# Designs tried in a protein design run: designed miniproteins, single chains, continued (5). Part 97

Each design is a single chain, and the fold is of that chain. pLDDT is the mean over its residues in the fold that is shown.

## One batch from the design tools (miniprotein)

Design m19376
Fold by ESMFold2-Fast:
Structure m19376 (fold): chain A 104 residues (1-104)
Amino acid sequence: MAPKITIEITADGKTKYTVETDGKVEERDLGTPQEFADATMEGLRSGNLTVYLEAETAEGERTVAKMEAVDGKVRIALYKGERDADGKFVLGEKLTEELEVDLP
């Protein structure tokens, strides 16, 4: 199976990069713009990239933008963002319709 690449960006600026290949999972923190660029390019080349971008509103509400690049398409939607007891992202209510864009 092609590698599945996930990038998570939290509202406090923490970033996590995860690569999953045939059940093997490797994680690392991304600390530089170049590392982000490289991870994004690897994800696009794999054909299976998911990015989560957490934002916090002035009222303390969290939203998560989910972007999936799979099979030459990019799908983007906003969700109400929550975290479980282990601090993992939990996508709540879908706040926008999903936008779909074809990649060249």
Scores: mean pLDDT 74

Design m19377
Fold by ESMFold2-Fast:
Structure m19377 (fold): chain A 94 residues (1-94)
Amino acid sequence: MKKEAEELYKKAKENLEKFKKDPSNSEAAAEAVINALKAIELGYEEARKLLAEIMDEIAKAESLTEEDITNFTLKVLEELGDEESVKERREHLE
């Protein structure tokens, strides 16, 4: 539904603003990506531009460690229901 996609876009935008205010907040970065991807899945084209902005801000964030980026990636994959990719990555970390 258009309204559901708009709400997801709003949440992604809110979390991007939280991440911009605190670039160490990897959870806000993950939530921004997750909500943008869900909005794109529902056909909200503006969310594609927002996702590009989110990814650019994450790439510029010198405050995030390799561990923070790994945890962020795992959280995104878990929330999107990609359990196979999460399991494969966990097996390589053990």
Scores: mean pLDDT 72

Design m19378
Fold by ESMFold2-Fast:
Structure m19378 (fold): chain A 105 residues (1-105)
Amino acid sequence: SAARQAQVDALLDQAIRKLEEARDLAASYPEVTALLQKGIDLLRQLKTASKSEAPSIYKQFKDYAAQTLKKIRELEKEDPEVTARIKELLGEAFKLVEEAMKLLS
């Protein structure tokens, strides 16, 4: 339905904004920035994906989120304030994407 698609798009746009904020905070960490950019690109693909394509893109998004979290944990001692904020933004983005995926099922 058009109304359901609008809700999905709004949730994914919110998730993209959270990842863009995390990417900007990660500017000094190019490997983290690259992983966050891949997450953003996957969410943009998810907005235009068919119902049959969405699970594969979501799986890739979860894999990149896990890789990002692993890299952030390696940086926690070096930059605890920035890493804590990036982890919070990733958690918020993940919840928004999970909600969008429930609406697509």
Scores: mean pLDDT 89

Design m19379
Fold by ESMFold2-Fast:
Structure m19379 (fold): chain A 91 residues (1-91)
Amino acid sequence: SELKKKIEEVLAEIQAELDKLRAKQPSAEALREAVAREILKLSEEEIKKMTDKQLQALLARLILEKLKEKIPELPEELVKEMEAAIEELLK
């Protein structure tokens, strides 16, 4: 399926970007801060006020928006599958 291949390519790109950040950061706390600053473009004040769940939800939303941008005809059923795949990716 062309659509599945496109989804896999986008998710692989996002995973590679996250893996690069994980490799560079010495701790989970440093990784959390790097993701918030470099990927989510949040201010230091916003980062201090956010819970891990809120940060993960924003990252999931950004990933989903990037998927919809590259695959605008993405069916709603596949959006739910992508939400599950994104949650696994962020673990």
Scores: mean pLDDT 73

Design m19380
Fold by ESMFold2-Fast:
Formats: sequence, C-alpha cells, structure tokens
Structure m19380 (fold): chain A 89 residues (1-89)
Amino acid sequence: ALEELRRLGAAAPLLIDAIENRLPSVDEEAALAAPLPAPEEALEAARRALDALTAYMLEQAKERGDKESEELILKQRERLLEELERMYE
C-alpha cells in the first residue's frame, strides 16, 4: 500500500499530491470516496477519479493560460494510468 503510493507518486507527483491533499473543489467531482470495490472495479473507479481530477486541473490551467502545467498534467496522467494498470496485473 505505502510502497504502491510511493511508486505512483514518483510516476505522477503532481496528480498524486492533488489527490492526497484533496484540492477543495475536486473532492466530490473526483468521486474518490467509495466503498472498497473488487480489484477491477477499484481500477475503473481510480481511472474515473483520475479523469475527473485531470479535467478539472486542465481547465484551471487553461483559464490561467498555463501551458506548462497543461503539458505536465497530461504527461503525469498517462504515467499514473500505466502504473495503476500494472498494479492490477
């Protein structure tokens, strides 16, 4: 559990930091609070939560005109998805 979180944090530090610290406006939109599901349901829930968080962060970056953050968010999302899928193999 902790080692898996450290691995995800290394792959996508910006997104994991946002999830762990619960950016105020994404708590409900990210839908991270759910009953402990089956492994495949857990992966799907994590992907949906990541997509919601990524969409929110991208919208905020676009409103600020922050192209660097947009690129970082997209790259970290892809890396985090790859690590999540690896964890369920």
Scores: mean pLDDT 63

Design m19381
Fold by ESMFold2-Fast:
Structure m19381 (fold): chain A 63 residues (1-63)
Amino acid sequence: GERHRRIGRLAREIIEEGRAAGLSDKEIAERVVEALKREFGIELEVPETLDGLERRVVAALLE
């Protein structure tokens, strides 16, 4: 849905900006988790990898 598209877009933008800035996967994941909490009220534990982040976001959107 529209919410899923907005969440995916925000996460992707933060990941792209973080990678361009030379941030670690952990630092990028922390920024994505905080932004999703702030803008969408989604509570996620910070994953160690971006693959872990993608899996957690998908799981939260399926609930």
Scores: mean pLDDT 78

Design m19382
Fold by ESMFold2-Fast:
Formats: structure tokens, C-alpha cells, sequence
Structure m19382 (fold): chain A 80 residues (1-80)
């Protein structure tokens, strides 16, 4: 099944199973939670990173597309 491991700026590691609808919903909820947590902490950079990852996931039509898009955005974030 499509799976991706993301590392956030704060060192949090997330493993997301995107192989089915339940996994994709869980991944969206996890990224929304990360966005809210960083917004409440005033961590604008990590909030924007979570927004970028959430947008990439939400624009994806399949789990395989979501893995590709999330991996690409993660690499862009790590290059910054």
C-alpha cells in the first residue's frame, strides 16, 4: 500500500498509510492537527510547512499521487 514518512521542522516523524480512504482521511486529520498545534505555538514556519503538505495531500486523487506529491513537498521544505 502507498506509505510515506514525513519529518517536520520540529523533528516530529509521521508515517502515513495512503493505501485506502481511511488512511487518506487519517493523514489529512494528522496534518490539520499539526497545523493547529504550530499555529497555537506561534511557529509560523512549521504551520506553513503543514499547510503545504496538507494542500499537496488534498489536491491528490490517488494514494500513489499523494505519496509522490508529499515526497516532493517534503524535499522542497528540507532544501530550505
Amino acid sequence: SPTVTLTLRDGTTLTLNLGNITGMIGAKLRLIGERIDHELKGDEKSKKDADRLLKALSSSKTGSEAVENLTKVQAEIQAE
Scores: mean pLDDT 82

Design m19383
Fold by ESMFold2-Fast:
Order: sequence, then structure tokens, then C-alpha cells
Structure m19383 (fold): chain A 100 residues (1-100)
Amino acid sequence: SAIDAELAGIRSLLVVMTWELVKWLKENNSPYTPEFEKLLNELRENDLSAEQLIEVTERIIELLRKLLEEETDPEKKKALEKAIETLEQIRQRVEELKRA
């Protein structure tokens, strides 16, 4: 279905975004790297429902908010805030697709 195709596209986007985030966290020696790697692996599951995509996205957002609270570098804070905003928009879109 069109909804299933869009959900598959969103999952692929979330995988790419989370992979880029894991790469960035590794480059910055973040202690949260293993938790994000675990979420990346969960996103790679082929059978993730819309509800599961929402749950994983919310968990990524929560971890990013913890990272943001501990961050002192202004440029890194800005990057984290932008990532959170983007993921919140994606979460809202999955919720809309679930209701359709």
C-alpha cells in the first residue's frame, strides 16, 4: 500500500539519520554511543510496525535531550537541537500515517 511504502521510506530515513548520528557521537567520544547503536539495530528490523517506529524514534529523542542537557559546546548544542526537531517531525508523520 501507499502507507506501507511511506513507512518503509521513513524507516530507511531513520536508519540513515541514526547511522550519521552514531558516526558523529563516535567522533566526539560520546558515552551514549552504545545506546544509539542499539537503537540503530532496532531500526534495521524489517518487521517494525508504525507503533514500534514511534517508540524507537521517541527513545532516540529522549537520549538526544539527555545529551543536549550535558553539552557545553554551542555548535554541538545547535546540531543536537536540529536533530531533535527533525526527529519530532518524523515521529508526527508516522503518527499521522498510523491514523490513516
Scores: mean pLDDT 85

Design m19384
Fold by ESMFold2-Fast:
Structure m19384 (fold): chain A 58 residues (1-58)
Amino acid sequence: MKVTKEQVREAAKDGPLTVEKLKELLPDSDVAALLALFDTDGDGTLSGAELERLLAML
């Protein structure tokens, strides 16, 4: 989904992506599962390398 990748990149310009932001961008996706896979810091947000890894899956 190329449009969703660009939307995620735009949201990330404002800072790390929170659970709330991820639910807004990917309402049909299991955001908790995405965080469990990509949130290596365990802080409940996606940024930097975590975000790039998520974008590679979309």
Scores: mean pLDDT 71

Design m19385
Fold by ESMFold2-Fast:
Structure m19385 (fold): chain A 79 residues (1-79)
Amino acid sequence: DLEEQERKILEEIREKVLKYAEELGVEREKAEKFFELVAEGNLTAEEIKEKTGLSDEQFEPLRKKILELIAEERERRGL
């Protein structure tokens, strides 16, 4: 099941995303909410920024990092 495999990938990258957010000065609560909303996949970038209160300076690096980590995990798994 592709959907279940994608959820496992998101679980594996969670710690790396949260650690990177901390390095950017993002509060843990905001980083957790960001990751939750991205994992749900139901919102646009603008909606995620609005709901988390992240600045463009914080949001863009986090978005890039999560996409990069997802791509790396997919490649590692042969997906």
Scores: mean pLDDT 77

Design m19386
Fold by ESMFold2-Fast:
Structure m19386 (fold): chain A 96 residues (1-96)
Amino acid sequence: MEAEELRRKALEYARKAVEAAREGDDEKAVEYAEEAKRYTEELLALEGDSDRAIATAQEVARLLEEAARLVKDEEARKKLEEAVKDVVEALRAARA
């Protein structure tokens, strides 16, 4: 998959996670967050610490953190917080 497509998909799913969380669909919020994490990790694996990959990972982490604050279910919140942690750790590893 092309880097620009991975970036667009990562941001698309991160935004969908926030929207699902706002609508009270905690299950979809987690599902979309996992997709956003997957595309972000693929982008970081493809480009490393490129400006695009760094900016995308930072924005995905911010959006998933917003989704975590909006969900009402504790298990869903913990899964979203773990997704944020995974994205931040993947970015840190790519910059090492």
Scores: mean pLDDT 88

Design m19387
Fold by ESMFold2-Fast:
Structure m19387 (fold): chain A 97 residues (1-97)
Amino acid sequence: SSEREKKKREELIERIKELIKEIQKLLEDIANGKKDLAKQNELLGEASKLLVEAKPFLTDAQIKALLAPLAQATNIEEALKATLKSLQYLLEILESL
């Protein structure tokens, strides 16, 4: 139903907002010389799960656009920055529905 789809979309939006904040904090910690490889891998894994769960709301072209920055990342900091951009774009798409 449209109401069930709306609820699922709203739940995804809130989870994406939380993950964006966590990635931003982790990037700030990295800039301050703090490294947590386990947390870096955890947040990248959560982003992957959110992208899979959001797939029914996305076109194939949007999925390709979301994944393109990640394919260019050469290190984990670049992967986190690319993931942040992808999540921000995903948020814009879901909020526009």
Scores: mean pLDDT 85

Design m19388
Fold by ESMFold2-Fast:
Structure m19388 (fold): chain A 67 residues (1-67)
Amino acid sequence: SDEDIKEFLVRMALYGTIREYARLHNLPVPEIDWSASIEELLEMAGKYIPDDVLELVKQNVDEILKQ
């Protein structure tokens, strides 16, 4: 369904953000639990990215999921 595709794309975007941040800052790449909820992935992303960027990410996720 369109909803499943949107969730998949959001998950991939969050995962990619976490991995890229870790790579650029020479941090260990975290193992992503693929059963994790979008909320749990956002909480994990918050450990790696600045708060102002995290707020923008949360807003974008909300907008995508509302479509």
Scores: mean pLDDT 75

Design m19389
Fold by ESMFold2-Fast:
Structure m19389 (fold): chain A 85 residues (1-85)
Amino acid sequence: MDLTVEEYEKISEIVLSSKNNLIVLVKESEETFRYALLDPKGNVLDLGIIKAKSFEEAVKKLEEKLNVKLKLLEKLNENVLILEV
């Protein structure tokens, strides 16, 4: 699922306001999530797909994959979370 213009604008505002790396996590389907790892300047450091049945499972798998703890920064809507590294 592609992000809407409004979702992209909100993500851009959050990225520009952050001093830390961010993860944008998007629900693509019932069992698939897409993520992008961004630096504080908005550069893409990593992109990937996580197989999970919920945002909670996707976040846990992503934390394990990257060996980091993620903090929920904002829930933009039912399909998009912004997480801080």
Scores: mean pLDDT 79

Design m19390
Fold by ESMFold2-Fast:
Structure m19390 (fold): chain A 114 residues (1-114)
Amino acid sequence: MEEIEKIVEEVRELARKAGLTDDEAQALADFVRSIAEKYGVEAAKAFVDLLRAYLEGNEQAMDEAVRKLAEALGISEEEARRIADTVRGLFDGMRDASAARKAQAEALKKALEE
């Protein structure tokens, strides 16, 4: 339980560094908590390592995280790489949504300045 909370807090910090909203950071934290509850703490740690490596652009760390995730989940490295690709797409989508919200807020401010 306490170890899961530390992992979840690390996810929130990574989300903040990625420029995600509080709601997006909470959704990501809830997802990682679900991984820990369903697949164990080691799977959650491997997932966090994957997110960190992706945000840092560290290919060697990403390869290591994919290997650890495969081991923790009991799946092939090929399946773990598919999960990594999905996570990458999800993060890119979240950042795009955040940029769209910022553009919407700027448009609203201009409308109020007539």
Scores: mean pLDDT 73

Design m19391
Fold by ESMFold2-Fast:
Structure m19391 (fold): chain A 81 residues (1-81)
Amino acid sequence: ATLTLAGGRSGSATLPDGTTVGAGVGADGNVGISVLNPDGTASGSAVVAPGGTARLPSPAGTVVAEVSGDADRATVTFSIE
């Protein structure tokens, strides 16, 4: 799944396994990332600078979040390993 975020905005997507992923651009330009299990419990969170990657646990495997762009328009790509 891919989220494209304008500056100061947030978004969420559901992966094929039912895991929900969220991302938001902070005032510092870093991207906050969250992973929720299908039951709504938190699986993990990270803060990632543009150009960075986070790896977070989920029931389906490791969620990889890759951040590109900048604080005005960030793209977050989510995949499962």
Scores: mean pLDDT 75

Design m19392
Fold by ESMFold2-Fast:
Structure m19392 (fold): chain A 61 residues (1-61)
Amino acid sequence: MEPELVVFELNGQKVVAPLRADTPEEVVRKKAEELGAKAYFDPETGAGVITAAVALAVDRA
């Protein structure tokens, strides 16, 4: 029950993204490392996440 973060899976790769602008980047990165996932930050919003946009960013990278 972590309302500050979104965790999803794309092509077998877990991704963690912040839901709020006040979520510290360090917290997101720590969670990603703990789960063996990648951390994602939207440079335009600083937090917030659109599942489709995050999926596209991971696929494009």
Scores: mean pLDDT 61

Design m19393
Fold by ESMFold2-Fast:
Structure m19393 (fold): chain A 91 residues (1-91)
Amino acid sequence: SMEEKLTLAMFILGVGGSSLHLIEKSKKLSDEEKQAALISEMELVKARMEELGREDYVKRLEEIIELAKKDVDKALKEGIRLLEEMAEELR
């Protein structure tokens, strides 16, 4: 159901947001490891947004995935903010 899809999306947003904060602040992860982790998380969130028909968020997530390949620090900050925005809107 749409309610089940929304519930799963909200869970993924919460876990993903917390995970990305830890990744951003890590002094143990390389930029390549941070990039891979960020892209993986963005792809997971993107799949949930596609299931919800949120093409607006899918596009913004794709922009962050592309940014991650060029500037991982900026992409992490923008990705975290997007997940926070999505969690607030979707409740």
Scores: mean pLDDT 87

Design m19394
Fold by ESMFold2-Fast:
Structure m19394 (fold): chain A 108 residues (1-108)
Amino acid sequence: EEEIEGLQKLLTVLDNFLKNGDLEAFIRELLKIVGYSDEEIEEFLALPKEEQIKRLEEDYKNTKSPVKRLAIKTLIKLLEAKNDVEILKVIYETRGEVFRRLRELKEK
């Protein structure tokens, strides 16, 4: 199922960040989950933070995919994070949400 595969991919991306601490690689992989091409990722990363957030808010309104919506919400929270503690909080909260959704999909 597409949703289970998307959630498993998001979990892998979260676990990779917890192992390596590479925030740029993490953001790039989240943008790929949202559906960004490599060219669109480079364009996005060149934007000011305020414009990055606006683009993600528009992407959120224009998608019905629960996985893409979760990835977008995570990206916005990461861009708003002020320090490493806030970043880690976002990571662990998102990881918990992924596990909750995977459990619900596996049970019925």
Scores: mean pLDDT 86

Design m19395
Fold by ESMFold2-Fast:
Formats: structure tokens, C-alpha cells, sequence
Structure m19395 (fold): chain A 98 residues (1-98)
């Protein structure tokens, strides 16, 4: 299950370049500078092969948009590996069930 979760996370942040370019254009067209800049960072990290930093950048932004500053802070504190990011997400999921 952990392996499947890591693969899903990797797949999500390795979306085709065309999908990212479309999302960037949509954000720019909507005047959402923060989203556009975040998506440009994700694209840059994907181009560099840094999938972990791409995932971290996207998830931190998403957590903040959902109003979950605690999750965003936990994700920011990870060491930049997909494993650390997944561990932070699973720890937060466990807290929600407690």
C-alpha cells in the first residue's frame, strides 16, 4: 500500500508538460499569480527531474488553499524526499482519525 501511495504521488506530480502548461495558462488568465508561480515551479522541478520538490511545492500550496496551515508547515519541514512527504501526509491522516 505504501508503495502504491508513493507511485500515485509520483504520477500526480509527473503530469504531462501539456497539462501543466494548460494549468499555468488558466491560472494566468484568471489573474491568480500565486497559483501560476507555483505551477511554474512544479514544471521547473519536473524538468530538473526533482519529483520530490515538485510534489512538495504543489502539496504545500494545496494545503494552504484548503486553509490547512499546519499541514502546509509539516510538508515544508520535510527533507525533500517523496518518502518524507508521504510520511507527513500519513501522520496528518492519522491525526484526523484520532
Amino acid sequence: DREAMLEDLRRMVSAPEADLEKAIKAAEEAGDKERAEMLKKVKKYQEEGNIAEAAKTYLVYTARQLGDEALAAALEATDGTLEAILDALLAYAAELEA
Scores: mean pLDDT 75

Design m19396
Fold by ESMFold2-Fast:
Structure m19396 (fold): chain A 90 residues (1-90)
Amino acid sequence: EEIEKKIKELEEKIKENPDDWQLYVDLARAYFEAGKYDEALKWLKKAYELQPDNPDIAMAYFWAAKLSPTASLKEKGEAFEKFVEAYNKL
């Protein structure tokens, strides 16, 4: 499958470049397109940890958490708090 190949390619790139936050964002996007919201949230959290003051990543993490059916209310609240913190640092 096309999206599955893209996910595999991005995972290989991350092994070679573990601190490249953009690869984690791209991987999260691919998982989101595959309907795997929990995996998308996991990789967006990694991107956020590498770029904690980036409001675009914080916003993506918030939206992924809101759309994830297995994300707890606590996790959704944490994502919202990180979004607000990043926005206020602009």
Scores: mean pLDDT 76

Design m19397
Fold by ESMFold2-Fast:
Structure m19397 (fold): chain A 75 residues (1-75)
Amino acid sequence: SEFEEALRQAREFEAEHPSGNPVERLAGSILATRAASKVVNEHKDITDPEKRAEVEKKAAEAAKEALRRFREWVE
């Protein structure tokens, strides 16, 4: 699913930029999950497979952006 793939890519991004704080890792995971879920839910009516692939990319990008913004905010 687009949601699972987006979370997989976000997890890979997090692995490249790991936080040592367990609470920060949990918070980041929640924010990334919410960002990906929002994108997928906003585009749930798209039936075209090519456009669904773009939704997956957008969800993954939103999840990574949420992690990046969270890190900038917490620092």
Scores: mean pLDDT 74

Design m19398
Fold by ESMFold2-Fast:
Structure m19398 (fold): chain A 77 residues (1-77)
Amino acid sequence: MKIKVIDASGREFEVDFEEGMTLKEIAEQAGLSTILHLPDAKVPKEVTEIRFVATDDPNAKPVLEGTVLYVPVVLMK
Protein backbone atom coordinates (compact mmCIF):
# COMPACT_ATOMS: atom_id res chain seq x y z
CA MET A 1 0.00 0.00 0.00
CA LYS A 2 1.23 3.54 -0.71
CA ILE A 3 1.27 6.19 2.00
CA LYS A 4 1.98 9.92 1.92
CA VAL A 5 5.03 11.23 3.80
CA ILE A 6 5.40 14.98 4.45
CA ASP A 7 8.72 16.26 5.78
CA ALA A 8 9.22 19.14 8.25
CA SER A 9 9.57 21.60 5.33
CA GLY A 10 6.25 20.50 3.76
CA ARG A 11 7.66 18.40 0.90
CA GLU A 12 5.44 15.43 -0.05
CA PHE A 13 6.66 11.92 -0.93
CA GLU A 14 4.76 8.75 -1.81
CA VAL A 15 6.26 5.65 -0.15
CA ASP A 16 5.41 1.95 -0.39
CA PHE A 17 4.23 0.76 3.03
CA GLU A 18 4.16 -2.88 4.14
CA GLU A 19 2.90 -4.19 7.49
CA GLY A 20 5.74 -4.24 10.03
CA MET A 21 7.74 -1.38 8.53
CA THR A 22 9.32 1.10 10.95
CA LEU A 23 9.42 4.93 10.86
CA LYS A 24 13.12 4.70 10.04
CA GLU A 25 12.54 2.39 7.02
CA ILE A 26 9.81 4.71 5.67
CA ALA A 27 12.02 7.79 6.15
CA GLU A 28 14.91 6.00 4.38
CA GLN A 29 12.68 5.32 1.35
CA ALA A 30 11.82 9.06 1.26
CA GLY A 31 15.51 10.01 1.59
CA LEU A 32 14.99 11.63 5.00
CA SER A 33 16.89 9.28 7.38
CA THR A 34 20.29 10.89 6.61
CA ILE A 35 19.19 14.22 8.16
CA LEU A 36 16.86 12.92 10.92
CA HIS A 37 17.40 10.86 14.06
CA LEU A 38 14.32 8.63 14.19
CA PRO A 39 13.25 5.89 16.61
CA ASP A 40 13.07 2.36 15.18
CA ALA A 41 9.35 2.10 15.99
CA LYS A 42 6.78 0.16 13.95
CA VAL A 43 4.16 2.24 12.14
CA PRO A 44 0.51 1.23 12.78
CA LYS A 45 -1.11 -0.44 9.72
CA GLU A 46 -4.03 2.03 9.66
CA VAL A 47 -1.70 4.98 8.91
CA THR A 48 -2.15 6.54 5.45
CA GLU A 49 -0.12 9.73 6.02
CA ILE A 50 2.99 10.55 8.08
CA ARG A 51 3.86 14.17 8.87
CA PHE A 52 7.25 15.09 10.31
CA VAL A 53 6.99 18.19 12.51
CA ALA A 54 10.08 20.13 13.59
CA THR A 55 10.36 20.63 17.34
CA ASP A 56 12.92 21.68 19.97
CA ASP A 57 11.14 19.57 22.63
CA PRO A 58 13.07 16.29 23.10
CA ASN A 59 10.11 14.81 25.06
CA ALA A 60 7.58 15.31 22.24
CA LYS A 61 5.94 12.00 21.20
CA PRO A 62 4.23 10.83 17.99
CA VAL A 63 0.47 11.57 17.85
CA LEU A 64 -1.98 9.55 15.76
CA GLU A 65 -5.01 11.58 14.59
CA GLY A 66 -7.32 9.34 12.57
CA THR A 67 -5.02 7.85 9.91
CA VAL A 68 -2.42 10.68 10.09
CA LEU A 69 0.69 10.07 12.23
CA TYR A 70 2.40 13.28 13.42
CA VAL A 71 6.05 12.54 14.22
CA PRO A 72 8.04 15.19 16.13
CA VAL A 73 11.66 15.43 14.95
CA VAL A 74 14.39 17.38 16.69
CA LEU A 75 16.38 19.13 13.97
CA MET A 76 19.91 17.73 13.99
CA LYS A 77 22.72 20.29 13.81
Scores: mean pLDDT 71

Design m19399
Fold by ESMFold2-Fast:
Structure m19399 (fold): chain A 81 residues (1-81)
Amino acid sequence: FEKAAEAARAAGREDEAEAARLAAEGARAALEGDVERAVRLFAEALRLLGEPVDEAVRAELREALRGLTEEDRAALERQRE
């Protein structure tokens, strides 16, 4: 029982690690001005974390990335590193 739960937790950690990698690449794409790539990378990261991603979420991400403030850029910089 516990060994099976440990294996499932290890699999969950792999998804979290991949989501973090995708978020970092998305932040880099956003800072480079590639909004479409950033939206795709952030959407995939959210999906790996179990978040439902639909067209409304993608549209909101696209709008936010086009209107980046200094605080938003600082947050993306942290995700990239």
Scores: mean pLDDT 68

Design m19400
Fold by ESMFold2-Fast:
Structure m19400 (fold): chain A 98 residues (1-98)
Amino acid sequence: ATVTVNGKTFPLTSNIVNLNELPEISAKAGEALSFTVSGFAAGPYTVEILDENLNVVSSKTVSGTSGSITAPAEAGTYFLRIEDSAYNYFLFRLNVTA
């Protein structure tokens, strides 16, 4: 399974449980994060932005293999989580800049 976010592709082997070793993506505040998933279980897919304390600040359900979610308006450290219908997920560190 892979996830592509804003043109960068991450294989399933990049899905790391250690928060200090997560794949990193960067976005500007309020930027659209476009994603595509491949090799996951069928949708719907749950896409979440979490804050640094792992609280969900934004959530979206996507029925297709591609979609978008808006980066938070406030700069900071966040996480992007994409989950399939079988509860397999990818977790990314999301660095939001002003």
Scores: mean pLDDT 76

Design m19401
Fold by ESMFold2-Fast:
Structure m19401 (fold): chain A 90 residues (1-90)
Amino acid sequence: MAPSEEELEEFNKLAEEFSKRTGARIERLSETTVRVGDAVSLASVDLSVEEARELIEGVFETEKKEGLEAAKEYFTERVLEAVERELLSS
């Protein structure tokens, strides 16, 4: 479903916090599309706002449970999986 304006504002705050903590690049390209860049692999992928939000929340949950190093590894794996899916589909 399309994200609400409230959800987009919440996402922007979440993305800024995430970028500051991990060094990852999160850039909202439109109301529906977010570019996510990983600082470790240097890979980037365009995701929906919902997919990007779920990714960032998963990284924060991983950091809380397993620490920042594990959270960065989780993020890198999710970004690479998304890139691979895109390459195999096009």
Scores: mean pLDDT 75

Design m19402
Fold by ESMFold2-Fast:
Structure m19402 (fold): chain A 74 residues (1-74)
Amino acid sequence: GLFTDSVGLTTTYNAYLTLKSFIELLLKEEGIDLPVGDVLDVALEIAKEQGKRLQDLSGEEVEELARKAIEILK
């Protein structure tokens, strides 16, 4: 992959955890019974379609990505 150093890998993993946390929070707040993993997969596909890497997204963009993925699956 493009990230082979520890800094690049840590940044990617932290972005993934941030997205996962937003998904978990939104599902809990709205009482939606969807698997977090399925929502994550959809969110990652949306990011890929937009030509953006997860770590390049702002916190607001990550939250919007999570909301869109949930809306598609519910």
Scores: mean pLDDT 74

Design m19403
Fold by ESMFold2-Fast:
Structure m19403 (fold): chain A 93 residues (1-93)
Amino acid sequence: SPAVEEARKIVEETEKKLQELLQKYNIKDPLAVKAYGLLRKTLEALENGDIEKAKQYLDEARKVAEELRKKYPQIADVIMEAIDKLKEILDKV
């Protein structure tokens, strides 16, 4: 599915950006790991055709990203950009 392929690209590009930022600034916050994990779960749910579950994981990711923003706004912004792009994909299926 073109939607799944685009979502995978967003998740993979976001994971690379997060890994680079976390390594550069030596950040080991469990909220950052949880947020990217929720993006991966959103992709897995979309691959399985479970749009409702994908939306739930994406909502959870947003809440985690909002909490992370209080400590690491640049990292949170990368996650939130991915969430917005994934939401646009979910709204089209």
Scores: mean pLDDT 86

Design m19404
Fold by ESMFold2-Fast:
Structure m19404 (fold): chain A 96 residues (1-96)
Amino acid sequence: SEAEVRELARFVVAVARQAGHEELAEAVRELVDLAIAQGRLEVARLAVEAIHLKLVRGEFEEALAFAKKIIELLKEGKFEEALKFAREELERILAS
């Protein structure tokens, strides 16, 4: 649901900020707002879950690069590519 995605996003933003990663916090906000505004809730869900797992692993720079790539694809209207990229990244993290 949108509410669950926004709740996880708020948690991820707070963790990034507490760790001193303000650029990552702002990228997560932009990603979620952009994806939801475009009706791409599943992209937002998968991306936020992948970012959350990266934060648990201390992979802040990798999380930022990933978030920026999803934002780029969404801004270009490449929604299927954004969905695939987010899904494959989450699957890769869960397999490791």
Scores: mean pLDDT 90

Design m19405
Fold by ESMFold2-Fast:
Structure m19405 (fold): chain A 112 residues (1-112)
Amino acid sequence: SREALAAALRAALDRSIAIVRSTDDEGEAYRASSRVLFDALLPPFLAQQSEAELVALMRFAEAEVDRWLAAQPLSEREKRIIRRAFASALTAAALVAIGEQIDAELAAKKAA
């Protein structure tokens, strides 16, 4: 559900800010935050039955992250790293979900 995604995403964003604050290495912070955000996005994305449902869920996730960022007292460094990490995680999770949909369609055509 969207409520479950919103809860998982907020938890992942809270973990991501802790990661960003734990290191001065932007590359380390970016990679670790991207992984945490990817792990939150992937299960709900894989559960989508169509491209239209996946796109709607992606837009919902973007809106939730924008709301969270607006509500938080973050530095410009923290905002930059979190936004970049989320964009990478969103793209990666969407590509995995699309790949699974294509594989399912190809398998269905081969079974016919």
Scores: mean pLDDT 86

Design m19406
Fold by ESMFold2-Fast:
Structure m19406 (fold): chain A 82 residues (1-82)
Amino acid sequence: DRRAAIRAQLRAALGKLDQALESDDIATQIALFQQAVALSPPEMRDFMQQNLQQMQRSDDIKRVQQMLFTTRSIIENALARL
């Protein structure tokens, strides 16, 4: 079931974003976000990679955290629509 596969991928990505949000270290947050990108459905990877690039340009942990929350919200909404 393609829907079940996408749901599993979205849940896995969401788990990595939750781990990133628990960290106070930008490098760790970025590493976990990279893992979330890899776990995301292929259709979302370009969008996720663009967000990763923006995150990598920031040295402000609060801005990185805001981007993590925004991306998490988008994934939650995608998951809810499945």
Scores: mean pLDDT 84

Design m19407
Fold by ESMFold2-Fast:
Structure m19407 (fold): chain A 86 residues (1-86)
Amino acid sequence: GIENAREAAEEGGKKIQSLSAEDAGYAVSALVATAESLSEEIKKVIFEEAEKAASKMSKEKVEEMAKIARELGNKEAAEVLEKAGK
């Protein structure tokens, strides 16, 4: 259910926090792109946990990740990251 999706997203977020800015940027972009194909409830959970993970990263790292998302044309991933970087 939704709680299982949240647990999986939290674990994914913890792993992404350990990655370089470049790898983390690609990972978040891939997750957000995949989430667009999921139910609205699961998509919301993935977006919320991505924002939480990014909020625990340095501003510099989050800005690099958002730049990668923009370069990939992944507007939703860029917006999630930019919101977390405030």
Scores: mean pLDDT 81

Design m19408
Fold by ESMFold2-Fast:
Structure m19408 (fold): chain A 88 residues (1-88)
Amino acid sequence: MSFEEIIEKLKEEVKRLEELASQTTLSPQMQKEYDSALKTAEEAIKSLEEVIANPNTPVSKVTQALVLAIAASGEIFVVERMIERQKA
């Protein structure tokens, strides 16, 4: 999978989360978790874009960007589940 494909998938996950959140009223606690997940995703996208812009990026920095992307995707997944449970 290319870094561009990882960025596109993460952007799709963010759009899905935003759409889900728009369909309900979030509690203050849920709003904080939602805001945190979006911030982590934004930071992950920026880190991956920097890796793409510089093909000489050290392996350690590439690894950090990928770990951040995995964390962002995981946070989005958890927040989506929490919102779905709250809607029940």
Scores: mean pLDDT 83

